# Designed miniproteins, single chains, continued (2): the designs that were tried, part 91

Each design is a single chain, and the fold is of that chain. pLDDT is the mean over its residues in the fold that is shown.

## One batch from the design tools (miniprotein)

Design m7155
Fold by ESMFold2-Fast:
Structure m7155 (fold): chain A 80 residues (1-80)
Amino acid sequence: SPELERALRETLELLLETHDLLTDPSTSLEDRIRQVEELLSQLDRLIDLARAEGRDALVAELETLRDSVRALLEALRREA
C-alpha cells in the first residue's frame, strides 16, 4: 500500500540518520540514546501497520530488526 511504502521509506531514512549519528564521535551518549529510542518507536509503528495489512513475512523481518535495535539501546544505556 502507499501508506506502508511511505512508512518503509521513512524508517529507512531514520535508520540512515541513526547510523550517521552513531558513527559521529562528537555525538553525546544522551543524543545516541534518544535517536535509537526514536528509531524503535518508528519500528513499532511500521510493525503495527504491516500487521494491519497482513504482511506476516515483513512483520517477522521487522521484529528481528527491532530486537537488534533494542539490544543496541540496552548496550547504550549500560554506558550511561
Scores: mean pLDDT 89

Design m7156
Fold by ESMFold2-Fast:
Structure m7156 (fold): chain A 74 residues (1-74)
Amino acid sequence: SEAEKLREEALKEIREALDKKYGKDNPEAKELFETAEKALEELVRKLEEQKASPEEIRSAIETFRGIVLQEIEA
């Protein structure tokens, strides 16, 4: 689905940002990535359970991506 693609793209960007800032094999970066992955998975799952629209799910993923990337890049 489009939401699955957006989630995968968001996680790819987060992973790349973490690798750039902390280094590819950094354990702290791995923990941060795993935390972000689980948080985004839970966010999408909860929205789907609540019968959120595809537009609402897309907006939530984009907001999550923006916040996490800004925190990493700061």
Scores: mean pLDDT 83

Design m7157
Fold by ESMFold2-Fast:
Structure m7157 (fold): chain A 73 residues (1-73)
Amino acid sequence: GLEEALREAEGARKLAEALGLEEAARHFDQAVRALRNGDVEAAIRHLQQGIAAAGGGPVADGARHAIEELRRA
């Protein structure tokens, strides 16, 4: 649901920051803000942009899980 998606998006942002993936971190920060504003469609777009910028791995996996949780909500 929304709470799980928010947790996963925040996790992806923090991991992207820790790995120096600045572009991915910015997109995930925008996704977190969109989720807090209740804008699910904007959040999914920002998560997808962050996944593309991350290039794969655990950061992308967390963001994909967030999208799945939003689609179930």
Scores: mean pLDDT 85

Design m7158
Fold by ESMFold2-Fast:
Structure m7158 (fold): chain A 83 residues (1-83)
Amino acid sequence: DAIELLERALEAARRGDLDEAVSLLLRALDILESQSDNPLYAEAARILREAIQEVASSTDDEEAREILIRAAERALELLREAE
């Protein structure tokens, strides 16, 4: 379930476990991209993809952590609004 993966990614990012957070977000992204007919899922996938790309080019772990936390929180809110 994408929501469960996003919640686990958020917890990992908050602990500073950035590698685990990115891995969980990539797994959530794969699920969301398989459901591209829902515009909220498509927007959540876009947010996660952009955050992962930004983190990959980041040299600051604190900034990378904040990017991952923000992306996971925003994606979770979008999915909770989707029925």
Scores: mean pLDDT 83

Design m7159
Fold by ESMFold2-Fast:
Structure m7159 (fold): chain A 88 residues (1-88)
Amino acid sequence: MEAYEEARAEFERAAEELLSYLDQEEFDLEKFNELLERLESAFQRLTEALQRLGEQDPELARERTEELLVRVNEVQQKIAEKMKELGL
């Protein structure tokens, strides 16, 4: 449980930082890549924690995985919108 909660909190912090950055006028590709790498690392850790959670509580792991997929889709949509605005 603790490992999952820590991984989830780290993922949410990384996601919020990236989303906040995408909402601002200024855009720097280097900074964007740093935030994206941080989010990807946090996502990997969360996925590993969910696999371990599934060994003890498969039902809870399923629910948490579905929540994660919704959040990932939200972040991907915001990235796509920003890239479209920038002509990328």
Scores: mean pLDDT 83

Design m7160
Fold by ESMFold2-Fast:
Structure m7160 (fold): chain A 69 residues (1-69)
Amino acid sequence: MVTEATVVTMDGRVYSGKIHGDPKVGSRVTVEGVDLQSGKKVKLEGVVTRKLSETTYQISLLKNPELLS
């Protein structure tokens, strides 16, 4: 399952992209997207902490964001 979404990390950074997995609170997910401040493509691994809207999720990162370019 892939969900197109906006992801907010605990430090307030915002990313737009795809969540791989079921993005429910407590789930471990992988996100491939773009940092909206820098425009850099990134891969995120984390746990969903909050659903902020139907298309926006807050995650707690399990490791530092990985640059894909």
Scores: mean pLDDT 82

Design m7161
Fold by ESMFold2-Fast:
Structure m7161 (fold): chain A 111 residues (1-111)
Amino acid sequence: MSREEILREAETLFRGMLAGVRAKSAEEAFKRAKEVAERAVREGLPERRAWFIASGGTVAGLFGSGRYEDALKFAEMMMDEAVKRGLLSEDEAQEMKELVRKVAEQRKKAK
């Protein structure tokens, strides 16, 4: 993997994190994360990878802000949209939703 590809992925991740931190609701996080993913696709990232990185960044931003319930709602909306767009199967989306839930529970118990 080239340094340029790594930097594009890192930039998308950081934009996703900022979307999560700045969003006032799960619905706003969803809107901002879609904008981050669509920009990453225009900048040359494959659509599935752009959506995965933007989603992960946004979840990380929400978790860093202590907004675990918003992160769970965001994951539901973002995974459902990814299935609708043909980027994920329903089974893959359900596995990712469960992963976000498990991480949220672990972080909540650690504090």
Scores: mean pLDDT 85

Design m7162
Fold by ESMFold2-Fast:
Structure m7162 (fold): chain A 86 residues (1-86)
Amino acid sequence: SAADEAKLERAVAAGRRVATELLDEAGYSESAKATYVRFMEGALRREIEAYLARHPDASEEELVAKAEEGARAYTEMILNIEKASQ
């Protein structure tokens, strides 16, 4: 529904903000942040869609929290891989 699409978009936007903040703190360039966020956003959107399909009564607040957790986990994983590679 349009309401579910709106919830999904707001949740993904919240995840995007979390990932951007973590990458900014790690000293990533604007170009590098934009590239990573684009790839991460696709995966995050799919996960939130799957969650909403299993929990159709999920609130916007719940979806936002789930998206922020997912974005943080993905971004921290990438940051840890880069640290280990240097």
Scores: mean pLDDT 84

Design m7163
Fold by ESMFold2-Fast:
Structure m7163 (fold): chain A 84 residues (1-84)
Amino acid sequence: DLQKKIDELKKKAEEYQKNAEKFRSMADELETYLKEHKDELSPEEQLRLENLADSYRYAAEQYEKVWKRYQDEADKLQKELENL
């Protein structure tokens, strides 16, 4: 059933999109926190949080790639279904 497969791929895309947005938000929050609390953080703590923010940015990019892949696959199957 092509429609069921399309629906499953769209659901997967939505899940990965939400995770990408979550990690992007977490990175933004950490970057804001670092900016606001520079004078309160040790150099080691600052570096650790900067690395954590970078890790969240990287995670967001990876989830976005998977999201787009599932979306593209769903779109391809949708076009195949419309041509039947």
Scores: mean pLDDT 87

Design m7164
Fold by ESMFold2-Fast:
Structure m7164 (fold): chain A 87 residues (1-87)
Amino acid sequence: MREEVHIREEAVFSSSEELLAFLRELWERVRRLAETSEVHVDVRLEYKGTKFYLSMRVVEGELHAEAKLEDPEKGSKSFSESGPLPE
C-alpha cells in the first residue's frame, strides 16, 4: 500500500501570470508525488476577488478533479474531470 499525501494550500495572487505559474508548479508536484503515493489536493486561490477552488484525487494512476470559480460579478462556474492521469 502506498502512502497518502494531502496538499492543502491557500493563496492570493495579484496577477494571472502568478496564478498560472502556481497551478503549473502544483500540477508538476502532484504528478511527481503520484508516482509513489496517493495524492489528495484541496486548494483555494483568489485573484482580483475571483475565488478558485480546486479539489483533486490521484489514486492508482486515476485522476479525479473538481474546480469551481466564484466571480462576484459574473457568478459561479464549475468543472469536473475523471480519467487516467495525463502525461
Scores: mean pLDDT 76

Design m7165
Fold by ESMFold2-Fast:
Structure m7165 (fold): chain A 103 residues (1-103)
Amino acid sequence: DIESLSDSEILNRIQSGLDEEKRREVGELLARMVLLSQQPETVLVHEDPLNPTPENARERPRQEVLDELYERVAAILREAGNEEGLKTFEQYFAYLFGREPPR
């Protein structure tokens, strides 16, 4: 049960077998998803999250942003052949947002 795992255990399972660069990228994307789980239906998103400025800030539908973040993480895990990590990620996404991952 995903609810019985700590955030660190979930993150470790998702990132298992990834290189340092991809592990960092997945960690950042998952952190953004956790923040979005506490946001309203629309969210303020920066086009460059590492250099947030008023000029690159955009108000976007939360669902659209979540779908983009999900696909980025899923693509990394699929390319790495991390099937167990992808399964854990799908369960974690459902846990955070109370719905199935995008299809």
Scores: mean pLDDT 73

Design m7166
Fold by ESMFold2-Fast:
Structure m7166 (fold): chain A 55 residues (1-55)
Amino acid sequence: AVPTVTVTTPVSNVEVTMPADASAEEAGKIALEVSGNEEDAAYMEALRRAWEARE
C-alpha cells in the first residue's frame, strides 16, 4: 500500500488525498482537480515544495 497524505485546502475547505511521494507539481494538479480552485492548488504546490526543501 502506498502511504497517502490528506490536507484540507484553505479556501474551499476540501480534503485532498494524494500519495506521500507526490511531487510539488503533482500535488498542485491534484488539488486543482479536486477543489477546482487555483488558490488552493497554489497553496498545495507551495506546501509540498516547502516540504521537499526541508529534506
Scores: mean pLDDT 77

Design m7167
Fold by ESMFold2-Fast:
Structure m7167 (fold): chain A 101 residues (1-101)
Amino acid sequence: MTPKGLLAEAMRLLRQAEGLLKSAYPTLSPRQQEQADKLFAELEKLKKRLDELIQQQAPLSEIVKVLKEMVGVLRELVRLTGNKEAERLVKRAEELLKQLE
């Protein structure tokens, strides 16, 4: 797979994981929902940063750095939700990002 192909696949997997984690939100306790709200807000901030880097045609290393920060936030959401499919998607995205380093 090309570096651009690896990047696109990692981004696709992270978007799919986010969707699953958002779908799990109504199943969480009120306390877990408060923690998830903070993590989703952090994820939205990182997504805006990622969009800016892509528009600016930033170096691959800068894009990978932001995607790794997004993986960290998604892993915390996986811990809150216990969603095993989202866990597998995030792990697969992390492995693809390691191939870009």
Scores: mean pLDDT 88

Design m7168
Fold by ESMFold2-Fast:
Structure m7168 (fold): chain A 65 residues (1-65)
Amino acid sequence: MEEELLERARALARGLADSPHTGTVVLEFPESERELGERVYEIVKAELDAAGKPTRVELRVVPDP
């Protein structure tokens, strides 16, 4: 469900904001879920920006299995 995935994305971003992690977070999605991956990427990025966290977020799209 989209709402469940978006809520998990926000929970992940909050966890990253509370952690000492300062590197790059890579979000990997199959080609069939590119649009969903883009939405999750924007949510995680926005939450980290709001928290003032200097963590980079990258979206990686891979071939479907």
Scores: mean pLDDT 72

Design m7169
Fold by ESMFold2-Fast:
Structure m7169 (fold): chain A 98 residues (1-98)
Amino acid sequence: MSREEILLEAEVSLVIMGLSVLKKALEQGKTEGALEDTKKYTERALRLAREAKRLGLPELVEQLLEALEELKEAAEKAGDEETAKLLDEAIEELREIL
C-alpha cells in the first residue's frame, strides 16, 4: 500500500464518519443544516471516489456508496426530501464512477 493509498483510505473513513453523524442527527429528527452538510460530504465523497478509481481501489467507492445509501434512507424517514434528492443524485454519480 502506497502513502497516497493510505491517506485516501483515511480520508474515506473520515467522510463515512461524518455521514454517520448526519444519519444519527436525521434519525433524531434534527433536519436543520442537513442539506448544507450533506452537500459538503457528497462533494468530498465524489472527489474521493474519482481518486479511488484512479488508484484501482473500487472497494472504497463501494464503502462511500453504502454510507450515502444509509444516509438517504435516514433523510427519507425524517421527511427531508431535498436532502434525500441530493443523496440520490450523488449515489447515481458514484455508481457511474464504479
Scores: mean pLDDT 87

Design m7170
Fold by ESMFold2-Fast:
Structure m7170 (fold): chain A 92 residues (1-92)
Amino acid sequence: DLARAIAEARTSEEFAPVLPQVANLSVEEVEELARRVVEEYPTPQALDNLAAIAAFLSAMGLKEQAEAIRRVLLEEGADLLSRTARTNLGIA
């Protein structure tokens, strides 16, 4: 389950295989994935991991996918966003 893999990633080795999987999703699929992570795993760690994924997607030129994650986090996870997450979303 990709949502669980995102929420529970703690190491670079756990996070690395998630990035290409998310990069291969459509904007709609990325939005649904981000909503599932926020709803099923509402923890600062899971939201930090989503924000980090958004930053990586943006760096890869996948701006619409990055913006989809940013919107979900701001709409549904704002209270749990760390400084690091806000920086990764460009709102620090």
Scores: mean pLDDT 79

Design m7171
Fold by ESMFold2-Fast:
Structure m7171 (fold): chain A 90 residues (1-90)
Amino acid sequence: PLVAKSELEKKALEYAKKALEHIAKIAKLLEEAGVYLDKSLIDELEKETGVKADPVLKTDELPEELKKEAEELLKKALEYRKKAEELAAK
């Protein structure tokens, strides 16, 4: 039973790590476009609330090509975040 629980926690952590990886890629794209994510915004992204609000506004300031990439990475980050939370709740 403890092994089964730790396995679910491990999967949740893996999804959380994937979400953070996509958040890091978003930050890199924004920096390359001359638009920087504030450190406070990055912290909020880790908490999920910032990912939904502030990065969407920041991506809207990007050129169309980079905006599309940043939005796709944001969607993936939110998706992995949701999966991590869902597994942690089990």
Scores: mean pLDDT 56

Design m7172
Fold by ESMFold2-Fast:
Structure m7172 (fold): chain A 57 residues (1-57)
Amino acid sequence: MTKELKELARKIGTSLSTALEWARTRGISRQELLEILKEAAKEGLDAAAVRARMHRA
């Protein structure tokens, strides 16, 4: 899981630490974060777009 999160975070142009902080701020689990990052990578979203999407959750 952690390695997969790191790879997906890099793919959208952010760090694992930054992605984990987004999850913590929004009360999102690591498993939910993984799903969000997978969909974001699939859709070709960057870090800014993912952050905006999480703000609406």
Scores: mean pLDDT 77

Design m7173
Fold by ESMFold2-Fast:
Structure m7173 (fold): chain A 77 residues (1-77)
Amino acid sequence: SLSAEELAKRAELEELAREEEERRAAGADERDLQEERIRYLAKELGLPEEQVEKILEALKAYYENKVSAEEAEKIAK
């Protein structure tokens, strides 16, 4: 099971993904938002930008109801 800190971090990442989707729907440039978000999260999480990109892509696909949670986990790998 996830620790309280891990659950809080997952909630933060999910919220950031929803905020980006909301800004994109409001007419913000999708590419610029995605690149900034990836760089920010890569530094904050200490992960490679490629890994963060996969995680964000999986979350966006999940919230857009394009893939199941299982498929989103595969994309995030």
Scores: mean pLDDT 69

Design m7174
Fold by ESMFold2-Fast:
Structure m7174 (fold): chain A 95 residues (1-95)
Amino acid sequence: SAVLEELRRRADEMVARGEDPEVALEELERLLAEALGISVETLREFFEKLAELQKKGELVGTSSPSVEAEIEEFRKQAEKLGVPEEFVEAILRLT
């Protein structure tokens, strides 16, 4: 949560300076990847997998046992990518 709060603060500062939103997003991705100890490419793969999980949840409904299995599989894939467990759990709570 502290990392996400820091990134939001930096995003607000970049927008306030009149920086290009695309440039600001790329810089935030770089900072987040560095903070997590992973590459930007790995971070993007993580968010692609998260988007797939969200899409499956919308189609099946959040109370299905199959959604719990998909969330567990997502956790395993995130661990394989080297994404810290604390960050994975924080993101899952926001989605």
Scores: mean pLDDT 73

Design m7175
Fold by ESMFold2-Fast:
Parts: sequence; structure tokens; C-alpha cells
Structure m7175 (fold): chain A 95 residues (1-95)
Amino acid sequence: SDETRQQAYRQAYSMIRDAADKAEEMRKNGASEEEIEEYLRKTAQQIVDYLRSQGFSDEEALEIATSAGVELSTLYPDKSDIIQKIIKIFEEIVS
């Protein structure tokens, strides 16, 4: 339903925002790009698993997660590189 999709979107949005903030903090604290990528892969998997648990298909999950990520990237252009990495990982998970 539209209500279920909106709730899932809000949750995915929150999870992506928190992941981007954490990844930026990790980078600022001297984490390697490999450590950041591992963190983002684990978090992206959790987001996809959450959306699947809500009954969404892989196509629907990718649409929801990508839409949330694109919105966040528009609002926080300084985090767009991290957000685009998360979006790419979503595509890899559902492929």
C-alpha cells in the first residue's frame, strides 16, 4: 500500500542518512576507503533486508532505497559521494 511504502521510504531515508553521517565521521577519523566500503556494504544489506522483510520485491526495494538516497544527495551535496556509493551497492545486492 502507499502507506506501507511511505513508512518504508522514511525508514530507508533515516538509515541511509545515518550511514552517510557515520561514513563521513569514519573518513574524518582516518578510516581507510576499504573500511568505509565494508561499513556501507553491511548497512546497505541491512536496508535491503529491511525492505524485503516489509514485503517489497527487489525492484521495489531498489526503487524505494534509490529514491531516498537521491533525495538525501540533493539535500546534502557534500555527502553525495558516500550516498552514491550506497546506491551502487543497492544495485549490486538486487542484481
Scores: mean pLDDT 89

Design m7176
Fold by ESMFold2-Fast:
Structure m7176 (fold): chain A 92 residues (1-92)
Amino acid sequence: MMREIMLEALEALNKLYKGADPKKIAEELKKKMTLEQLKQFLKFLKEFSGPLIALLKYTDPEKAKEFEKRFEEFVKYLEEAIKELEKKKEEE
């Protein structure tokens, strides 16, 4: 089981919930993870983001909105990081 990727995902989500900068989290993951691991991570986040945000909205709507906004920014930066890594690999 890919315990390490799951732990990194949970830590990233926890940091986002606490108000950490989405761009910094994405850049840290870009340095720690391979292109393939980042793609798997992003796929996991996209598959589980809807249910997770729905649960947060049920618990605290205001915090859920702030988390959703930061999460969307995080996904955007992570997608940009993946595109940069793919482009660099194609140029090599």
Scores: mean pLDDT 75

Design m7177
Fold by ESMFold2-Fast:
Structure m7177 (fold): chain A 74 residues (1-74)
Amino acid sequence: MLSAEEAIAKIEEIAAYLRANPEATAHVTIETPDQKMEATLRASEPAMVGVVIHEVRRLAERYEEMKLEVEIVR
């Protein structure tokens, strides 16, 4: 389980990796006790990074911690 701050930092790290490796795709799953959210991050769609960060901040209003799973595909 990660705090919202830790989850955002990890998402930003993934975004930096994708910027350096634009052929890669990251599948991100964010899970709380009552909600599961999935997103696909690509260097070609940088706006999605902002959307995912916004959702993490929204979940932080109800939960101190969340589960973040990342799968990187080349």
Scores: mean pLDDT 81

Design m7178
Fold by ESMFold2-Fast:
Structure m7178 (fold): chain A 71 residues (1-71)
Amino acid sequence: MEKELLEQAKKELELMREYLERAQAYGDQMDALAAAGGSREEIIELASKTAGYILEAIKHLVTAKALLRKL
């Protein structure tokens, strides 16, 4: 039981990490576009994508925390 909860929590934390890596990639694209004098519309779209991936990462973190609390 403890081992199964720990393994599930680890999987949720790995998904969180994957979403954070995608958020970082879009954030880097946003910064590069802003530095190059790109369009405000494109910068806003990249910012929205970055925020979306951060929110997905938070969902997986909350799930992992709930699983760990059951230990």
Scores: mean pLDDT 86

Design m7179
Fold by ESMFold2-Fast:
Structure m7179 (fold): chain A 100 residues (1-100)
Amino acid sequence: SPLEERIREEVERIREIVEEMKKKYPNDPNAQKALELVEEIERLVEELIEKGSEEQLRQAYGLLQLTLKDVEEAKKNEDLETAVKTLEGTKRYLEELLRE
């Protein structure tokens, strides 16, 4: 569906930003943690696309749009700790959607 494509595009943009942070800060444990969280979010998103309702997909899309903005701001501010906290929150919310 067009919504599934939009969701995957948002996740890909989040990954690109986090990969750029990892390249800039290769020895920062928060950069590695952020990348691991994106990989977990990617898995949760694919599970939600497979098993989720249209409403759950709309909720996920809205969350991922906010996540992208917050991670872009965290990158601009060189605030890797805030990037990790944002991604942890996103992961938790996606896990909760899958439990509904």
Scores: mean pLDDT 89

Design m7180
Fold by ESMFold2-Fast:
Structure m7180 (fold): chain A 63 residues (1-63)
Amino acid sequence: SAREERIERAKRLIASGYPAAVLRRFLIEELGLSEEQAEELVALVEAGKVADAVRRLDELMAE
């Protein structure tokens, strides 16, 4: 589905070290996450906690 493709694209952006501003915008505009949820994921990526960011994204998208 288009939603599943967007989630997989977000995971690739997280894993590839894309600029925080690009990731944040994608999470909000394409996945419909809140600013708070997007900042949580961006903070994990900037801290080098990529696996934690991917896991947290899966949790948020399941809700």
Scores: mean pLDDT 84

Design m7181
Fold by ESMFold2-Fast:
Structure m7181 (fold): chain A 100 residues (1-100)
Amino acid sequence: MEVPEVDAEEVAEAVRRELGDAKRQKDTRPPTGPATPQQQKLVDLMMEKYGLTPRQAAIAMTGLDLLAVGGILDGEVDAPPPRAGDLVSKVFEIAAEALA
């Protein structure tokens, strides 16, 4: 995979760092407050499609925000790159590992 200035491994490392810091502190609180309707739909789709817990889906959304900066997430940027699914899967894997 080759993207200008954005590397899947760099995104994964940023997500791991964020989750590591949060876990070291108290990160057990779920997001309190209503998600936007679009965010709620995305969480529901991730839970339905990938069998994620609500907590895993919320963490994966943090990684998806980073992927959107790289033009990877459809609906928020012009078009996703061909390997968008690989990066999304990697973010979900990191979220699952952080909650294990």
Scores: mean pLDDT 51

Design m7182
Fold by ESMFold2-Fast:
Structure m7182 (fold): chain A 62 residues (1-62)
Amino acid sequence: ERQYELDRRSVREFFERFPVSLKQLDALEARSNLTPEQREIMDELRKEVEEFLKNRKKPPKL
């Protein structure tokens, strides 16, 4: 319930940044200078972006 209106704008802004975020993650992984723990975190962030995109394919039922 808190920041209900902000959620709509936040989601929109995140979607606009998703392509940039994924490219940045790919660039960091390509360097192979990350620890295994850091790579796991990046994989989780990538999956989070993909999950949000999949969920947005279905509009909310009201």
Scores: mean pLDDT 55

Design m7183
Fold by ESMFold2-Fast:
Structure m7183 (fold): chain A 94 residues (1-94)
Amino acid sequence: SKEEEAERLIEEIKRLVKEFIREAEESEDLTSPRIVRLAAELSVLLRRYQKVETRSLGEYLEKEEAEKLQELALRVGRLAAEQIEELARELEKE
């Protein structure tokens, strides 16, 4: 159901957000394949979430995590936006 899909998406997004923040904070290279893949996976899940739920994802994230995600996503996006978009398109086809 759509409700079950939204609930699973929120849980998976929360997990990926924590993993993305951890990997980005521990890494010297924000363009590493691991970080780019995590950013692409998050982009796909965020688009799926927007199709099944109208509530802001920020309501499900802790303020500190949301702020770190915003900052790190902007930094990674500035360095690897095209790579992230290409990988996200490939992931969406699967």
Scores: mean pLDDT 80

Design m7184
Fold by ESMFold2-Fast:
Structure m7184 (fold): chain A 73 residues (1-73)
Amino acid sequence: SAARAALEAEIRRAAAEAEELLKKETEENYKKAIELLREVAARAREAGDPELAQGFEAQIKAIEKALENKDLL
């Protein structure tokens, strides 16, 4: 359906934006990437793809650990 295609396109755009933010390696950009990944994880679940959502959730956890390590160093 057109609605499903639009939702899949939205997920792809948000994931790409998160990847670009992560390349900049700043706390602000990492936090923005986490927000975008949370959005695409929710959208993936809405689209009926829980495995894709779990992948984004795993990325979020990795970014959160990287943020904690930067704050400790």
Scores: mean pLDDT 79

Design m7185
Fold by ESMFold2-Fast:
Structure m7185 (fold): chain A 87 residues (1-87)
Amino acid sequence: SSSYFNSQLDGMNQTLDFISMSVTDYIQDGSVSDNVKQQMQNIYNQMQNLVNQMQSNIDNQSTFNSIQQQFYGNVSQYVQIQNDIIS
């Protein structure tokens, strides 16, 4: 139902908000390379675009689910970039 998919979108927007705060902190961190900062900004922008696409497909379950899987893939990539900064 659209109610279910709206709930899923709310959760993804919350995830984006947390990632946005982390990206902002890393962008201000002089120990993080410009290349890594650019990668973090790029992945965040991709996730934002995917959330917008899911919003546009709220009534199309198959398309919504496909885009949602791409979103989770980008979250995993973000976590890998973050881990590379730490170690």
Scores: mean pLDDT 84

Design m7186
Fold by ESMFold2-Fast:
Structure m7186 (fold): chain A 64 residues (1-64)
Amino acid sequence: VTLSQSQLAAERVLQYVSTLTADELARLSVKVLAQKAGVSQSAVDYVRKYFAQQYQAALQAAQS
């Protein structure tokens, strides 16, 4: 199955979040996350809302 455009944006956001340190997570804004992941702020908000479980899993991975 090929990824939809929404899933590709989600993958970019989640991939980037998984590379962050706890300090970076504490200071991370939607704008900064969008810039670094190479997606729009709307795409970040979409991922946080509709891919919430995957987003939280990526945050937990980064904290490890």
Scores: mean pLDDT 70

Design m7187
Fold by ESMFold2-Fast:
Structure m7187 (fold): chain A 99 residues (1-99)
Amino acid sequence: MSPEEQERLARQAEQAMRDAGVPEAGARVEGDTLTVSVPSSAPPEAKVRAARAVGRIAAENGMTKVVVESAPLPPEVAEAMEQAIREQGLEGEVVTPAP
């Protein structure tokens, strides 16, 4: 994937997250991994919708993995987000980045 295609994919992911109700989300592409940053203020249902939308976009663009960077979440919310990504045929992981 070219740098221009990576930038386009990142912007597409950010727009999908905004449409899901997560307006302050960020995205970046590293190799075959799409990493998205989700603010702690987003409601759980919007986070799950955003994870599903991002997973779909990643799958359509030949990515193999989606990493969601978020503040600590209830286990059921993290599991729901990971499952939504896996439903698209990708590896899904929710992580809490170092402060």
Scores: mean pLDDT 81

Design m7188
Fold by ESMFold2-Fast:
Structure m7188 (fold): chain A 68 residues (1-68)
Amino acid sequence: SKSEVEKRLTLLKALYLAALGEIWVIDRRGKKRGYLTEEEKRKRAEAEKEAEELKKQIDKLEEELKKL
C-alpha cells in the first residue's frame, strides 16, 4: 500500500542520513589529523557503498509512490 511504501521510505531516508553522517565524521577527523588511516578508509568506503545502495532503494520507492 501507499502507507507501507511511505513508512519504508522514511526508514531508508533515516539510514541514508546516518551513513552520510558517518562519512562526515570520518572526513572531519581525517582533515584535523591531515590523513585518513587504512581502517578509516575502509569504513568510509563501506559507508559510501551503503549510502549508494540506500539511495538506489529510495529512488526506486519514490518512483513507485508517483505511480500510486
Scores: mean pLDDT 87

Design m7189
Fold by ESMFold2-Fast:
Structure m7189 (fold): chain A 75 residues (1-75)
Amino acid sequence: MQEFLEQLERAQKAVEKLRELAKKKNPDEETKELLDRLKEAVLNRRLEEARRYAEELMDKLGVDKKTREEILKLL
């Protein structure tokens, strides 16, 4: 249970990083929708769904391999 709370905190950091990356690129409506879905998945403790949305977001934003690995480690 406590390990899950630590995972949740890490997942929230991943959401924040992705939000900042999207903000710099003036995100389209689809990117904003993916960010909202990612945030909801994290808040609802659905980490598998959160990871999937994060991967889609990183692909859309053209995130480099190193940053992708860092974000995926948080999920």
Scores: mean pLDDT 78

